Designed miniproteins, single chains. Designs and how they scored, part 59

Each design is a single chain, and the fold is of that chain. pLDDT is the mean over its residues in the fold that is shown.

## One batch from the design tools (miniprotein)

Design m2166
Fold by ESMFold2-Fast:
Structure m2166 (fold): chain A 98 residues (1-98)
Amino acid sequence: LPPPSPEALARARRAIAEMEKVFDKSYEEAKKLLEQGKYDEAIEVMRKGIDEAARLGVEAANEFYERGEPGAASLVRDAIARLMEEGEKFIEEAKKKG
C-alpha cells in the first residue's frame, strides 16, 4: 500500500484515538465488574465496547477508502484487529474465573 499522506495519517490517528477511548471506557467498567465477581456482566460490557470500537473503525476505514486513502484505512483496520484481540483475551480470562 502507498503510505498515507501526512493529513490522512493525522486523521487516522484521531479515528484510532476515538476507538481506543470507547474501548478503554468499556475495559475499565468491565474490569470493575470482574473485581466484583460479576463475570457475565463484565463479559457483556467488554463485548459492547469491542462492537462500538469496531463500528467506529469500520466507518472510518470506509471513509478513507472512499477518499482514495487505502494506507489510512489499513491503519484503522489494524487498530480494529488489535482492539478485538485485546477484548477477546479479557473475555477469555473472565470466563476462566466465572
Scores: mean pLDDT 88

Design m2167
Fold by ESMFold2-Fast:
Structure m2167 (fold): chain A 80 residues (1-80)
Amino acid sequence: SAEEALELGKRGVEEAKRGKELAEAGKAAGNGVLFAAGGVLVIAGAALGKIALELGEKAGNEEAVKLGKEALKIAGAELK
């Protein structure tokens, strides 16, 4: 599951970053649909990051753990 943990971590970071960008753009434009879409991607990124961190820790994959933590950090910054 080291490969699975790594892929989930990468996807978590990508989803969280894209979600944050869309949510910020939606807020700036007053576009509630874009803001909501961004929020959903941030939540998805956080969920993927948490799974990647848990699986990475169990598998001893430091890269997966690092990516999982990065995804959660990006998502946490947006959700504040």
Scores: mean pLDDT 82

Design m2168
Fold by ESMFold2-Fast:
Structure m2168 (fold): chain A 119 residues (1-119)
Amino acid sequence: AVVLTESGGGTYPEGGSATLTNKVSGADFSKMGISWFRQKPGEAKQGVAAIDVGTGGRVVAGTVAGRASISADAANQTAYLNLTNLKKEDTATYFAVANSADDPSAAPVWGEGTQLTVT
């Protein structure tokens, strides 16, 4: 079974930076796609960023373009979402998601979420 260990949540100042992490176990990390979605109270989940670990292919949502980056450390099986110049609108629950890049028929694994609050 794939296990996602999420960290980096908490309260951060407006204009500051935060790093969310997702350590993946129970699967070959080099064959995974890792993404983050965020959800604000009363709103639908929205995509933030994604990386294909094997290819290094990355996408970042327009809402956070220029302020967000996504990276992966295959040796430590950890993905990172870096948010800079934090805005109050970045306050949300952030969900890490893992999917198999080699088997698109496999269901994605969703993390339990971590709260990020910008004050």
Scores: mean pLDDT 86

Design m2169
Fold by ESMFold2-Fast:
Structure m2169 (fold): chain A 51 residues (1-51)
Amino acid sequence: MKEITVTEGTVDEAIKELEPKLPRSAKLEKVGDDKLLVTSSPRDSYYLSRF
């Protein structure tokens, strides 16, 4: 699980940009106005470290 602070644009835009780059097992959730929570299976957590 990784929390990302969105500094440019909206969280919804960040989700749309990141979704095709992430494994299908990853979940993106808006947890605040500028915060995005990314969750994945343990196997996919390695890919989340890239952003």
Scores: mean pLDDT 65

Design m2170
Fold by ESMFold2-Fast:
Structure m2170 (fold): chain A 55 residues (1-55)
Amino acid sequence: AEKEELVKRIQELLDKMVELAKKIRNSTDPEEQKKLVEEMKKLAKEINELRAELA
């Protein structure tokens, strides 16, 4: 049960990360890119923490 919730949360965060990566790639504004990169770093950290909990 708990593992199912973790897997679902990881999938949701991965989907957001893919969307942010596309926005960074298409952005030409340095300030927007910086904000998106910080958001991606936060999501990556959260995903790694959840993956560690699954292991």
Scores: mean pLDDT 81

Design m2172
Fold by ESMFold2-Fast:
Structure m2172 (fold): chain A 62 residues (1-62)
Amino acid sequence: SLQHQQAIQQAAQFVLSRKDTIKSEKDREKLIEEAAQILVDGGIPEEDAKRIAKTIVNGLAS
């Protein structure tokens, strides 16, 4: 849906704004958690949000 697409764009922008702050695996995990919360707030189910958040962080913050 359009709402889900907007949530994904917001999560991606958030990750890009914070990718340079990743100094450890713990920082990466926190960023994934924060991105997943943006997706959940945008109406994406928790399990899907976690999967999408990991994909975004791994793709943009590698």
Scores: mean pLDDT 83

Design m2173
Fold by ESMFold2-Fast:
Structure m2173 (fold): chain A 65 residues (1-65)
Amino acid sequence: MLEKEILVALGLMYYSLGKKLFEKGDYEEALELYEKSLELLRKGGASEELLKEVEKAIEEAKKKI
C-alpha cells in the first residue's frame, strides 16, 4: 500500500496549499491545486468524507472565478 499512502499524502499537500491560495484570493490557482488534490486522493483511496470536502472546495473556488 505504499503507492496509495504516497498518493494520499501528495493529495493532502496539494489541498493544504490550495486552501492557503484560496485564503489569499488566488482562486484560479487554488482551483488547479484542489483538482490535482482530488485526483490524487481518489487514486490513493481517500475517505468519502475527505473527497467531499475537496469537492466542496472546488465548487467554492469556481464560484469566485
Scores: mean pLDDT 86

Design m2174
Fold by ESMFold2-Fast:
Formats: sequence, C-alpha cells, structure tokens
Structure m2174 (fold): chain A 60 residues (1-60)
Amino acid sequence: DPVAEVARAVLLTSARNLGVEVPEEERTPRHILELLRKNPNASEEDIEWAEKIARRVEES
C-alpha cells in the first residue's frame, strides 16, 4: 500500500529529526506515533500531526 509506505517514511523522518530511534521491527505508523508520544522532544503539534498520518493509513 503506497499510502502506508509514504506515511511510514514520513513518520520515520520526523522521529529521526526529533532524536527518536525507531527499531526496524517497530516501524509501523501507529508504533512510531506511540514512540513520539512518549518522547519529551516531541511537541504537541508533532504528536497531533503524526496521529493524523497514522489515522489516514488505518482508514485506507
């Protein structure tokens, strides 16, 4: 699913820019979102945006 692949790549890039390491086994959009929610470097806006991306994949 190209939507899921793009969402995963975008979320991984955002996580990396925020200093969040995502293990290869845990690179689903939902799991990346949960890691961002637990990271103090992620802003509320970053979390809301990531939730929107993860939800869009789940609706596909």
Scores: mean pLDDT 74

Design m2175
Fold by ESMFold2-Fast:
Structure m2175 (fold): chain A 83 residues (1-83)
Amino acid sequence: MSLLESLDEETRKAYEEGMKKLQEVAKKNVERLKEIDKDTSLTSEQVAAEIAKVLAEYSDVLDEMFKKIAEINRKKGKKTIIT
């Protein structure tokens, strides 16, 4: 069975909501990266700075998702969503 099918409802919901947020952030970041690629006036340093911002947003969404899942599992006395 898939990982999602083995999770309880609250953990699964938190994971699905986190993944949906991650997909939305990824979609917006792909569009932003395309605009960066079109801008020939940007230096390599400026491009790197924009990519760093993209990675930071992605990391923040992942951290929020995992924090929520860990908190749910901890409160329910569960050890982990992955064994």
Scores: mean pLDDT 71

Design m2176
Fold by ESMFold2-Fast:
Structure m2176 (fold): chain A 97 residues (1-97)
Amino acid sequence: EVPEVELSEEARKYLEKGIEALKAGNYDEAIQYFEKAIEIDPKSGEAYLYRGIAYEKKGDFDKAIEDFEKAVELGSGPTAVAAAVYLVILRKEREKA
C-alpha cells in the first residue's frame, strides 16, 4: 500500500493529463486519464467534474449528469459550484430542445 500523499500526487498527474487531452479534443483519452485518477482517488470531485465535461463533449449526457452529480457530492468550493452550474445548464438545454 502506497502512502496517501503519493496516491494523491499520482491522481493529480492523471487529472492533469486528462485535462490536456480534453483541451486537445481527445475526449476518449481524457476519459481514460480521469478514470485512472478516480481509481486512485475515488473521492476526487475534480476528477468526476472533468470526466463529466468529457462525456458532455462526446454527447453522452446520461454519464455526464451522473459524473456532475458525483462532483457536487464529493467536491468542495469551486469544484462543487462548477459541477452544479454544468448540471443546471445541461438540464435546461435538454428541457428547451
Scores: mean pLDDT 80

Design m2177
Fold by ESMFold2-Fast:
Structure m2177 (fold): chain A 86 residues (1-86)
Amino acid sequence: HMMVFTEEERERIKEALEKERKELKQWFEENKESLSPEQKELWEKILELVDKAIKAVEEGDDEEFMELMKKLQELAAELAKLLEEQ
């Protein structure tokens, strides 16, 4: 596989994703009672994709990581659209 990131960049990405995952999970736990079933499903999918992205970075699979980040952007856009409908 073609490596896109340096080892140092990979470590920074991993730390950023782990911090983001912690913050997202905390927000979800605090707000889950006010979320619709559709919003809860999207949040759970986002958390799952963040976990997969962390694993891809750890394994050095830069191609999988990029695909997972694209999927995360798509789900984040769907979640934002649902939140605007409140």
Scores: mean pLDDT 78

Design m2178
Fold by ESMFold2-Fast:
Structure m2178 (fold): chain A 91 residues (1-91)
Amino acid sequence: SESEAVRYIAAANIAIVGAEWAYEQGDLETAKRLLEVAIELAEKAYRLSEGNPDLRAEIARVYERIAEVAEKMGFEELSQKARELADKARA
């Protein structure tokens, strides 16, 4: 459902903020885990967004945010994965 997808998008954004906070505290393991959780939440939103291009565009922006944050933290593989998922969401 659209409402459920929106809740997953919100949860993914909260996980991204949590990852940034953990990184600033020097907790790289928690930061990485929270970015992985953000990807999982965004993926759930993506599955619920079939046929909704506006919602998929929003999910693509969430993936782009994950990629940027992961790149800043040195998590290159997570950054690349998130960029690929953003491209898929926009296709």
Scores: mean pLDDT 90

Design m2179
Fold by ESMFold2-Fast:
Structure m2179 (fold): chain A 88 residues (1-88)
Amino acid sequence: SMKEFEEQIKKLVVLQIEQIKSGDISLDKSLEELNNKEVAEEAIKKYETDEELKERAEEAIKSLTDEDKERFKAYIKDYEEEKKKKEE
């Protein structure tokens, strides 16, 4: 679902947010990592078991720019369109 995919993006961004802010990694590269199932699954697993990471995740998400949110929205939209296509 869209909500589940959005949560996956949040977890991945949190793990890389400090690197994105420092310029060590671009947002595009972070989104590319999301396509790697292993990276996404590890982020989800860590987020579920680490209460401190979850709190830091929420804080990091609040620091995202409107442009970053638009990029994530476009990514989620593409994912949802592929899911709807499989209905037929």
Scores: mean pLDDT 56

Design m2180
Fold by ESMFold2-Fast:
Structure m2180 (fold): chain A 97 residues (1-97)
Amino acid sequence: GLEAEMAPEEQRERILNLVREASKIVDEVEPLLPKETRHRVTVLLTAAHIQAAAGDAEGAASNLRDVLKLLEEAGVPQEHIDRLKAIVDEVERIAAE
């Protein structure tokens, strides 16, 4: 597809921007999270950012999926879950191409 023809630099920047958007959603819901969950989410987001910067789309997608699961388990409102799921699905789509 068109995305499979993106230059490596453009693909990396797109994934990094998606990880940044995920981080913004997490910042919005952070007050709703237990301290232990908050710490785990921060570690996973940091790993996703590092992997995205290295061009590891699959690793970034995996860590974002784990963040999504932790937020779902913490009972975060569905509107924020839906926003984050859209980002995770997009990173997974890029990783599959």
Scores: mean pLDDT 83

Design m2181
Fold by ESMFold2-Fast:
Structure m2181 (fold): chain A 70 residues (1-70)
Amino acid sequence: AAPREFDVDVELPKAELERLTGRKIESPEEAAAAVQAYLQRVLPGARVEVTEITEFSEDRVRARVRVTQP
């Protein structure tokens, strides 16, 4: 069977990501890593790939994510 893929837009408070990862997010690359780490914990067994950071601000991170189920 073909793997199930979903493209999802995720919006997360920056402070919540920093709290969950224990790290300050000071760049879009760090934001992408934090979002990927968070979603990988929430969705064990799925492949999570952050394809784009669509918004990086002091308050919020928006990212486009591809999720592939096994």
Scores: mean pLDDT 78

Design m2182
Fold by ESMFold2-Fast:
Order: sequence, then C-alpha cells, then structure tokens
Structure m2182 (fold): chain A 58 residues (1-58)
Amino acid sequence: KPEIYAKKLIEKFKPKEVRIIAPVPSGASTINRINESLSNARVASAVLEAAGVKVVEK
C-alpha cells in the first residue's frame, strides 16, 4: 500500500522534499490502470505532506 511505503521512506531517509512521478503509461489505454496510478500518488502525497515533507508533482 502506498501509505506504508511513504511512511517507511520518511523513517529511513527523512527527506525534506520528494518528487512523486505518477507516469501515465504510454500505450496502456485502460482507465483502471491510470486511475490506480493517480490514486496511489495521491495517497502517498497525503502521507508525505502530513509528515511535513514537501511534495512536488509534475
């Protein structure tokens, strides 16, 4: 789950800024895959921001 990964990243590396790359897969046209990637990025972003980490989305 993206929240567990984000929390583990904070604990180990204590980053001040994180760039989240949510790639829209070129050639994979399934709506479900795009939505899953975006949803995971949003959850990770929320956990990082709640911990005081600056999140930069492209």
Scores: mean pLDDT 66

Design m2183
Fold by ESMFold2-Fast:
Structure m2183 (fold): chain A 93 residues (1-93)
Amino acid sequence: MKKITVYGSAALNALKNRGFKIKKEEVKEVDGKRITHVESESGNYEITQIDTPKPVAEQLAEARARPDWEVRVVTGFNEDGTPEAGVVAIEKP
C-alpha cells in the first residue's frame, strides 16, 4: 500500500479530483490526524491529512526534508470554491 501525505483539505481535494477512480474509501482519525484508506484502479493508498496554518513554502520545506518522499504542489478547491495551493508528499517505493 502506497502512503501519501497531504497538507490541508485543498490538497486532499486535488488528489481526489485528479484521477483516483476510487472504488472504496475508509476514513479514520488517529492521534489528531485524518487517515483515509483508498482502493483505486491504480492501487491501494493510505492518505494522511495534516492541517496546518503554515504557508505553502514552509509545508514544502518540511516535506522535502524527508528523503523518502516525492513532493508536489497541487491546486485544490476549498468548500467555498476558492482555489488554494496545497502540498502532496508521496512515499517513494
Scores: mean pLDDT 72

Design m2184
Fold by ESMFold2-Fast:
Structure m2184 (fold): chain A 65 residues (1-65)
Amino acid sequence: YLEKAKEAAEQGDYGKAAQYANEAYAAGDKEGALEGFELALKTAEELGDERGAEVARGQIEALKK
């Protein structure tokens, strides 16, 4: 999951990066999910998509707390 999320983020596809992060979380991999959402957040911020970035931040905060 995390490796696929990294590839999606490198291609500017933060939607797929977030999807793979959700799949990691569903599989019980909280750490992989956190890293995947952090990649999605960075990619959304670089593209100027503040809505996508806000969603990713919410997921990151939920996983950390």
Scores: mean pLDDT 76

Design m2185
Fold by ESMFold2-Fast:
Structure m2185 (fold): chain A 56 residues (1-56)
Amino acid sequence: DPVVIRVGVADLTAELASLPASATEARALLQEAIEAVRRGDFARARELLRQAKSLL
């Protein structure tokens, strides 16, 4: 669903912008999750988000 992908990318981009520059690993995981959402791979995106949240 293009709308779900667009909203998901926007939400994750806002989350990434809220993180400090020092949160390097969490930022990298969120960037990978954004790319997974763009590809429609929501299972991969969820796993990457779990990993990022464990670092925060």
Scores: mean pLDDT 78

Design m2186
Fold by ESMFold2-Fast:
Structure m2186 (fold): chain A 86 residues (1-86)
Amino acid sequence: MIREIKVDPNSGLSPELVELLVEILRLVQEIASLGELTEEEKKLLEEAQELAGKAVKSEDEKEALELAKKALELVKEALKKKKEKK
């Protein structure tokens, strides 16, 4: 039920962008494993997914990296909020 992010093999994504996207997916899975999401956590993850999607679609590597970094920060914030409630 987790939506797989597919990228075109010929898209020329930088290794740095791929690494950021993999880390985002890993943290999203960790958050999902910790149980039920609050509305705030859900909104942060939805915004992160939107930014990650924009990063994959961006033809400017600098813009793509900035969008992916913002997505990663939102996912880290959601994970932090999730862990603080234990």
Scores: mean pLDDT 74

Design m2187
Fold by ESMFold2-Fast:
Structure m2187 (fold): chain A 71 residues (1-71)
Amino acid sequence: AEKLLEEAKKALKEGNYEEAKRLASEAYKLSPKGSKLRIEALIVMGLAYGGLGNLEEALELQRKAQEEYLS
């Protein structure tokens, strides 16, 4: 899971938003609820959606990350 998140962050940095979204989604599915890894995966997904111009989905993922942090 951590390796997928690191690869997602690299894809995000390179502007490969579709790949960043895919890798972060996989990291999210493999991560326990409330874990730092799951929260970071949600943040990376939000940034990837933002890069794709999907601002509504990006904001929803930011809210979800905040909810996971508060859990």
Scores: mean pLDDT 81

Design m2188
Fold by ESMFold2-Fast:
Structure m2188 (fold): chain A 96 residues (1-96)
Amino acid sequence: LARALALLAGLLALAAGLLAIKVGEGEALARGIAAALNGIGAIYLALYYPDAEGALRAAREALGGAENALAAGVGAARVLAAAAKVLAAAAIALAA
């Protein structure tokens, strides 16, 4: 369960980061790139490290991506980033 939530959070963080890249400039673009990279890292960790520690690391990466996407300030990306943050927090709580 924790791994599935971390994977979903990573996917949402990646989507939020890509939206911020598409419409953002300057700092928003840089934040979007950081969010997308965190999302990719979370997806990689969730898929290739299926233990509890892998799930926890994936969830932490997804949380970082969500925070970067929120900091970008792009309206559409904020909804996806907020969802990613909630799911990442739930994954961390479940993985402990």
Scores: mean pLDDT 74

Design m2189
Fold by ESMFold2-Fast:
Parts: sequence; structure tokens; C-alpha cells
Structure m2189 (fold): chain A 59 residues (1-59)
Amino acid sequence: MSRARAVRDYDPRSPDELGLHPGDILEILSVLPDGNYLARVEGLESSGVVPADAVEVLP
């Protein structure tokens, strides 16, 4: 299972995006063609697009 951690606040710019706060742990569902991620914040039932520069992929 691929995980990532949010490194900055992110306000969604479209309805398909997730809002992020520093320290949020995300499950990466897929890598999108533009290099961003489709992800889910741990504890939430919803998924959405997150910018690759807003998250750090965990080993």
C-alpha cells in the first residue's frame, strides 16, 4: 500500500481535488498522467486529486 504525507496546506481549486493540511496521511490510489495523485486522506471515505508537490511519498 502506497502512503504519502501532506507537507503543506492545500485548498481545493476544483471539485475533484482534496484539501490538505500538513501532516495528513494519504493513501495513494493511482498516479495520474499529469504526475499528480488520486489519493484518500486516512480516515475519510472520499478520494480526490492532490498535487504531487504538496505531498511526500512514504517508503
Scores: mean pLDDT 78

Design m2190
Fold by ESMFold2-Fast:
Structure m2190 (fold): chain A 64 residues (1-64)
Amino acid sequence: SKAKLEEERQKIARLIGEAIRKLGDEIERILKEKLPEEEARERLEKLSKELLEKLKAFDEELEK
């Protein structure tokens, strides 16, 4: 039913929101390390790629 689909979408949206929040926490942690700007950028790029992979997995679940 459409109601069940909407419920599933809301649940996935919450999980995505939590993943984004965790990324924010990790970014703050990296900045607290007082790393050189170039090193911090490399770590942030890696975390962004990891988050994008997780978001892609959520998108694939939505297409089922």
Scores: mean pLDDT 73

Design m2191
Fold by ESMFold2-Fast:
Structure m2191 (fold): chain A 59 residues (1-59)
Amino acid sequence: MMTEEQLEEAVKQAEEMLLAGETKEEVIEKLVKEGYSPAEAEAAVFSAELRLEYKAKKL
């Protein structure tokens, strides 16, 4: 189980990968290869998507 700091780092990495044009599936696979569980990687991608959508709508 990841710490809150590890989750925030995973979310940051997911945001950067999504902004670089990678798919959700590619980002999840890369995070899993870095040592995150599939569930943790999915949670990080979901949080990153919400943050990016919020920024896009508020800018």
Scores: mean pLDDT 78

Design m2192
Fold by ESMFold2-Fast:
Structure m2192 (fold): chain A 71 residues (1-71)
Amino acid sequence: MIEELKKLAEEIGRLGGLSEEEIEELKRAIENKDTEKVDRLVTKAAVLAPEEKQEELAKLSRELGKLMKQM
């Protein structure tokens, strides 16, 4: 499960234009169950994402949120 969450985080970060440092911070936040930091970084990715990537990012963000809620 944690590895699946990290892969979702990497995909969200890449689609949303996050830096490698921010993607690693997002992965660490997931490991630490820091939901506030996860929400902040995912929101930043959503704001930065180009229009054509918005639907895919929204789907990945919903999947991440669903899995995080089960932790």
Scores: mean pLDDT 81

Design m2193
Fold by ESMFold2-Fast:
Structure m2193 (fold): chain A 72 residues (1-72)
Amino acid sequence: EAQRLLARGQELAKRGEELYKQGKLEEAIKLFNEALELYREALRIEPSPVIQAAIDAVEQKIKEAQEELKKQ
């Protein structure tokens, strides 16, 4: 279960990165938040450093995308 949630979250985060590179910041933020939700659920099931690192990374990407969106 936790591994499936982690894998799904990683797929969404990757798609979010692709949208971010295309300048679709709002769509990227949406996918990053969906990935974050899946990672948090995975962490509740199986606490692990790998899942925590994924959470930290996607939270940082969300903040970066939000800051870039505000620069408009």
Scores: mean pLDDT 85

Design m2194
Fold by ESMFold2-Fast:
Structure m2194 (fold): chain A 69 residues (1-69)
Amino acid sequence: MEEANELLQLGLVKYEEGKYEEAEKLFKESLKLDPKNALAYEKLGEIYEKKYGDKEKAKEYYEKAEKIK
């Protein structure tokens, strides 16, 4: 649980540094440890929307986050 949260927070740091691909990997690793982490899905959606302009993929991640809540 704490490891998943640490990966999520590190991913946020990488996101703020503009290292979106590293942030994406960290959020995905967080989800491997805690697959019900809604915040990790929300952050993946944000990366796909802002970095890749992939609104369809972003929507999928946001919907996964909503289903967990």
Scores: mean pLDDT 80

Design m2195
Fold by ESMFold2-Fast:
Structure m2195 (fold): chain A 58 residues (1-58)
Amino acid sequence: SDEDLETMKTLLIHAAETNKLSEEGLEEAKKGIEERADELGLSEEQKNELIETLEKNA
């Protein structure tokens, strides 16, 4: 779980920095994070941390 969270954060940072997401792409990415977080059983705080990481680096 924690290892998966770190892997997801790293991939999100790389994707956001490399692809410079549009507003539409950012919304799709947020939905993807929410679905993936639920699949991994992440807490609401961990889910919010991933979303914040994406927004900060987008």
Scores: mean pLDDT 73

Design m2196
Fold by ESMFold2-Fast:
Structure m2196 (fold): chain A 56 residues (1-56)
Amino acid sequence: DEEKRRQRLEEGLRTVLALAEALGYPSLEALLDAMVRRGILTPETAAELLAAHRER
């Protein structure tokens, strides 16, 4: 279901934006890059979150 997928992506985006602020990262991109380097997140998922943020 694409609508539920979009909703989940939106919730994920809100969570990572809050984490970036709470942890003092200069940008969403910086946090996502750090998560990818640690193996917590795939580069594909990070790109999808960045695209959703830009779409706003």
Scores: mean pLDDT 77

Design m2197
Fold by ESMFold2-Fast:
Structure m2197 (fold): chain A 62 residues (1-62)
Amino acid sequence: LKKELEELEKKEKEYKELLQRAKDYMASLTGEVPEEVYELIDKLEKKLKEVEDKKKELEKKL
């Protein structure tokens, strides 16, 4: 359980970094933002929420 929690913490950090990079990429564009960028951001936000929810479930078992 503790090792699994540590792995979830690493995934949380990775998703936050990816989300920040996607936002930075969007800000760097001088024209129209591609639809796929908005979809990627939405997907990453949902995955981050799932990881946070799983962490809370594991914390309850610890």
Scores: mean pLDDT 78

Design m2198
Fold by ESMFold2-Fast:
Structure m2198 (fold): chain A 55 residues (1-55)
Amino acid sequence: GELSEEGLEKLKEFAESQGIKINSKEELRDFIIREFEKAGIKLSEEQIKMLEESL
């Protein structure tokens, strides 16, 4: 699915609220990609680029 700016902020807040330490934008991006993959959602390169630019 499409990632909204609100969705990205919520995912970041969720990671931090769960005590997951994100040390860089690259780690946050990787975390979000893995969470979506676990949920059966495969992000396209375009979606990954938008995600990275939104962080």
Scores: mean pLDDT 71

Design m2199
Fold by ESMFold2-Fast:
Structure m2199 (fold): chain A 61 residues (1-61)
Amino acid sequence: SRREQGRKMLEELLPLEIEILKLAVEMTINKDTDKEKYEKYREELEKKVKELKEKIEEIEK
């Protein structure tokens, strides 16, 4: 059922979404103060976003 798919998406994707949000916040904080930390968090964010997209595609199949 659509409700079961929605629940599974929330349970499996929520941890990754929270990690992505935390990385986005860290990037925003470090954008003007620490360029090296900004780039590090940006690379981690891009990696986690790619992982999230792949997980969504697997669940929607």
Scores: mean pLDDT 80

Design m2200
Fold by ESMFold2-Fast:
Structure m2200 (fold): chain A 73 residues (1-73)
Amino acid sequence: SAEIEELLKEIEELMERARNTSDRAEALQLLQEAWKKAKEAVDLLRKQGNTEAAEELEREVRKRLLEILAEIG
């Protein structure tokens, strides 16, 4: 849906901003916001009956957030 597509775009933009900032505290806040939006997208997929896609999205976003956290130090 358009709502899920917009959330996915916002998640990508927040993750990119987190990688590009020199402020660790700002990066952490951006990653927290990205996770919040990911949970909203996951919830929408579950409500649409697409449980497998919801679980896959949650795993993928969690993995990417952990990778960015490791890069930040």
Scores: mean pLDDT 88

Design m2201
Fold by ESMFold2-Fast:
Structure m2201 (fold): chain A 74 residues (1-74)
Amino acid sequence: SEEARELLEKGIEALKAGDYETAVKYALEAAKLLGSDGRLTLALAEHARREGESDEKIAKAMITLLAEELGIEL
């Protein structure tokens, strides 16, 4: 999905800027648009939030998984 790719690119820019909360927000939106292909990323985010993981760790993990799914080099 081009829309999911654009959202992930915005998430990557937020991650580079150190805005981890915004990076997680864009990654969640991209994962939702991918449906079944985003399911693992959504499950990871929910689990990490429950375990009290930092937004930095959550953003990095989500963006890595979504980049692999969409074929984007980080």
Scores: mean pLDDT 85

Design m2202
Fold by ESMFold2-Fast:
Structure m2202 (fold): chain A 60 residues (1-60)
Amino acid sequence: SSAADHVARGGRALAEGNYEEAVKHFEAALSLDPNNLAARQGLAFAYRALGEKEKADEVL
């Protein structure tokens, strides 16, 4: 799957409130494209939603 595919799946998981699944997809996107801003922003949002403030701050 492409980084864009993973960003789209992560965004869908966020919309569904599945923050753990969103983290998985945004991490996969960043493994393929480390500078992908959408993936970084999505990952930070998912971490905040999970209460992982320190991890969210490290991504941005």
Scores: mean pLDDT 87

Design m2203
Fold by ESMFold2-Fast:
Structure m2203 (fold): chain A 78 residues (1-78)
Amino acid sequence: IEEGQKLLDKGKELYKRGDYKEAADLFTQAGEIFEKQKNYDLAAKSYRNAGKAYLKLGDEKSAVEMFQKAAAMEEKAK
């Protein structure tokens, strides 16, 4: 949980600075860690943030994949 949170926080910092590619990579890693821990709320948030970062890069395909992962995590969080 702490490792995933650290990556999520660093990703937010990078996104704020415009480092969208690095932010997307860290958000994706955070999502994977939270998913393995079955923390589906934070996994969904992390994947959604990765999707937003990919949209900033113009990578619509990667953004859609991340948003689909976020939606799957949200469904598991119910």
Scores: mean pLDDT 86

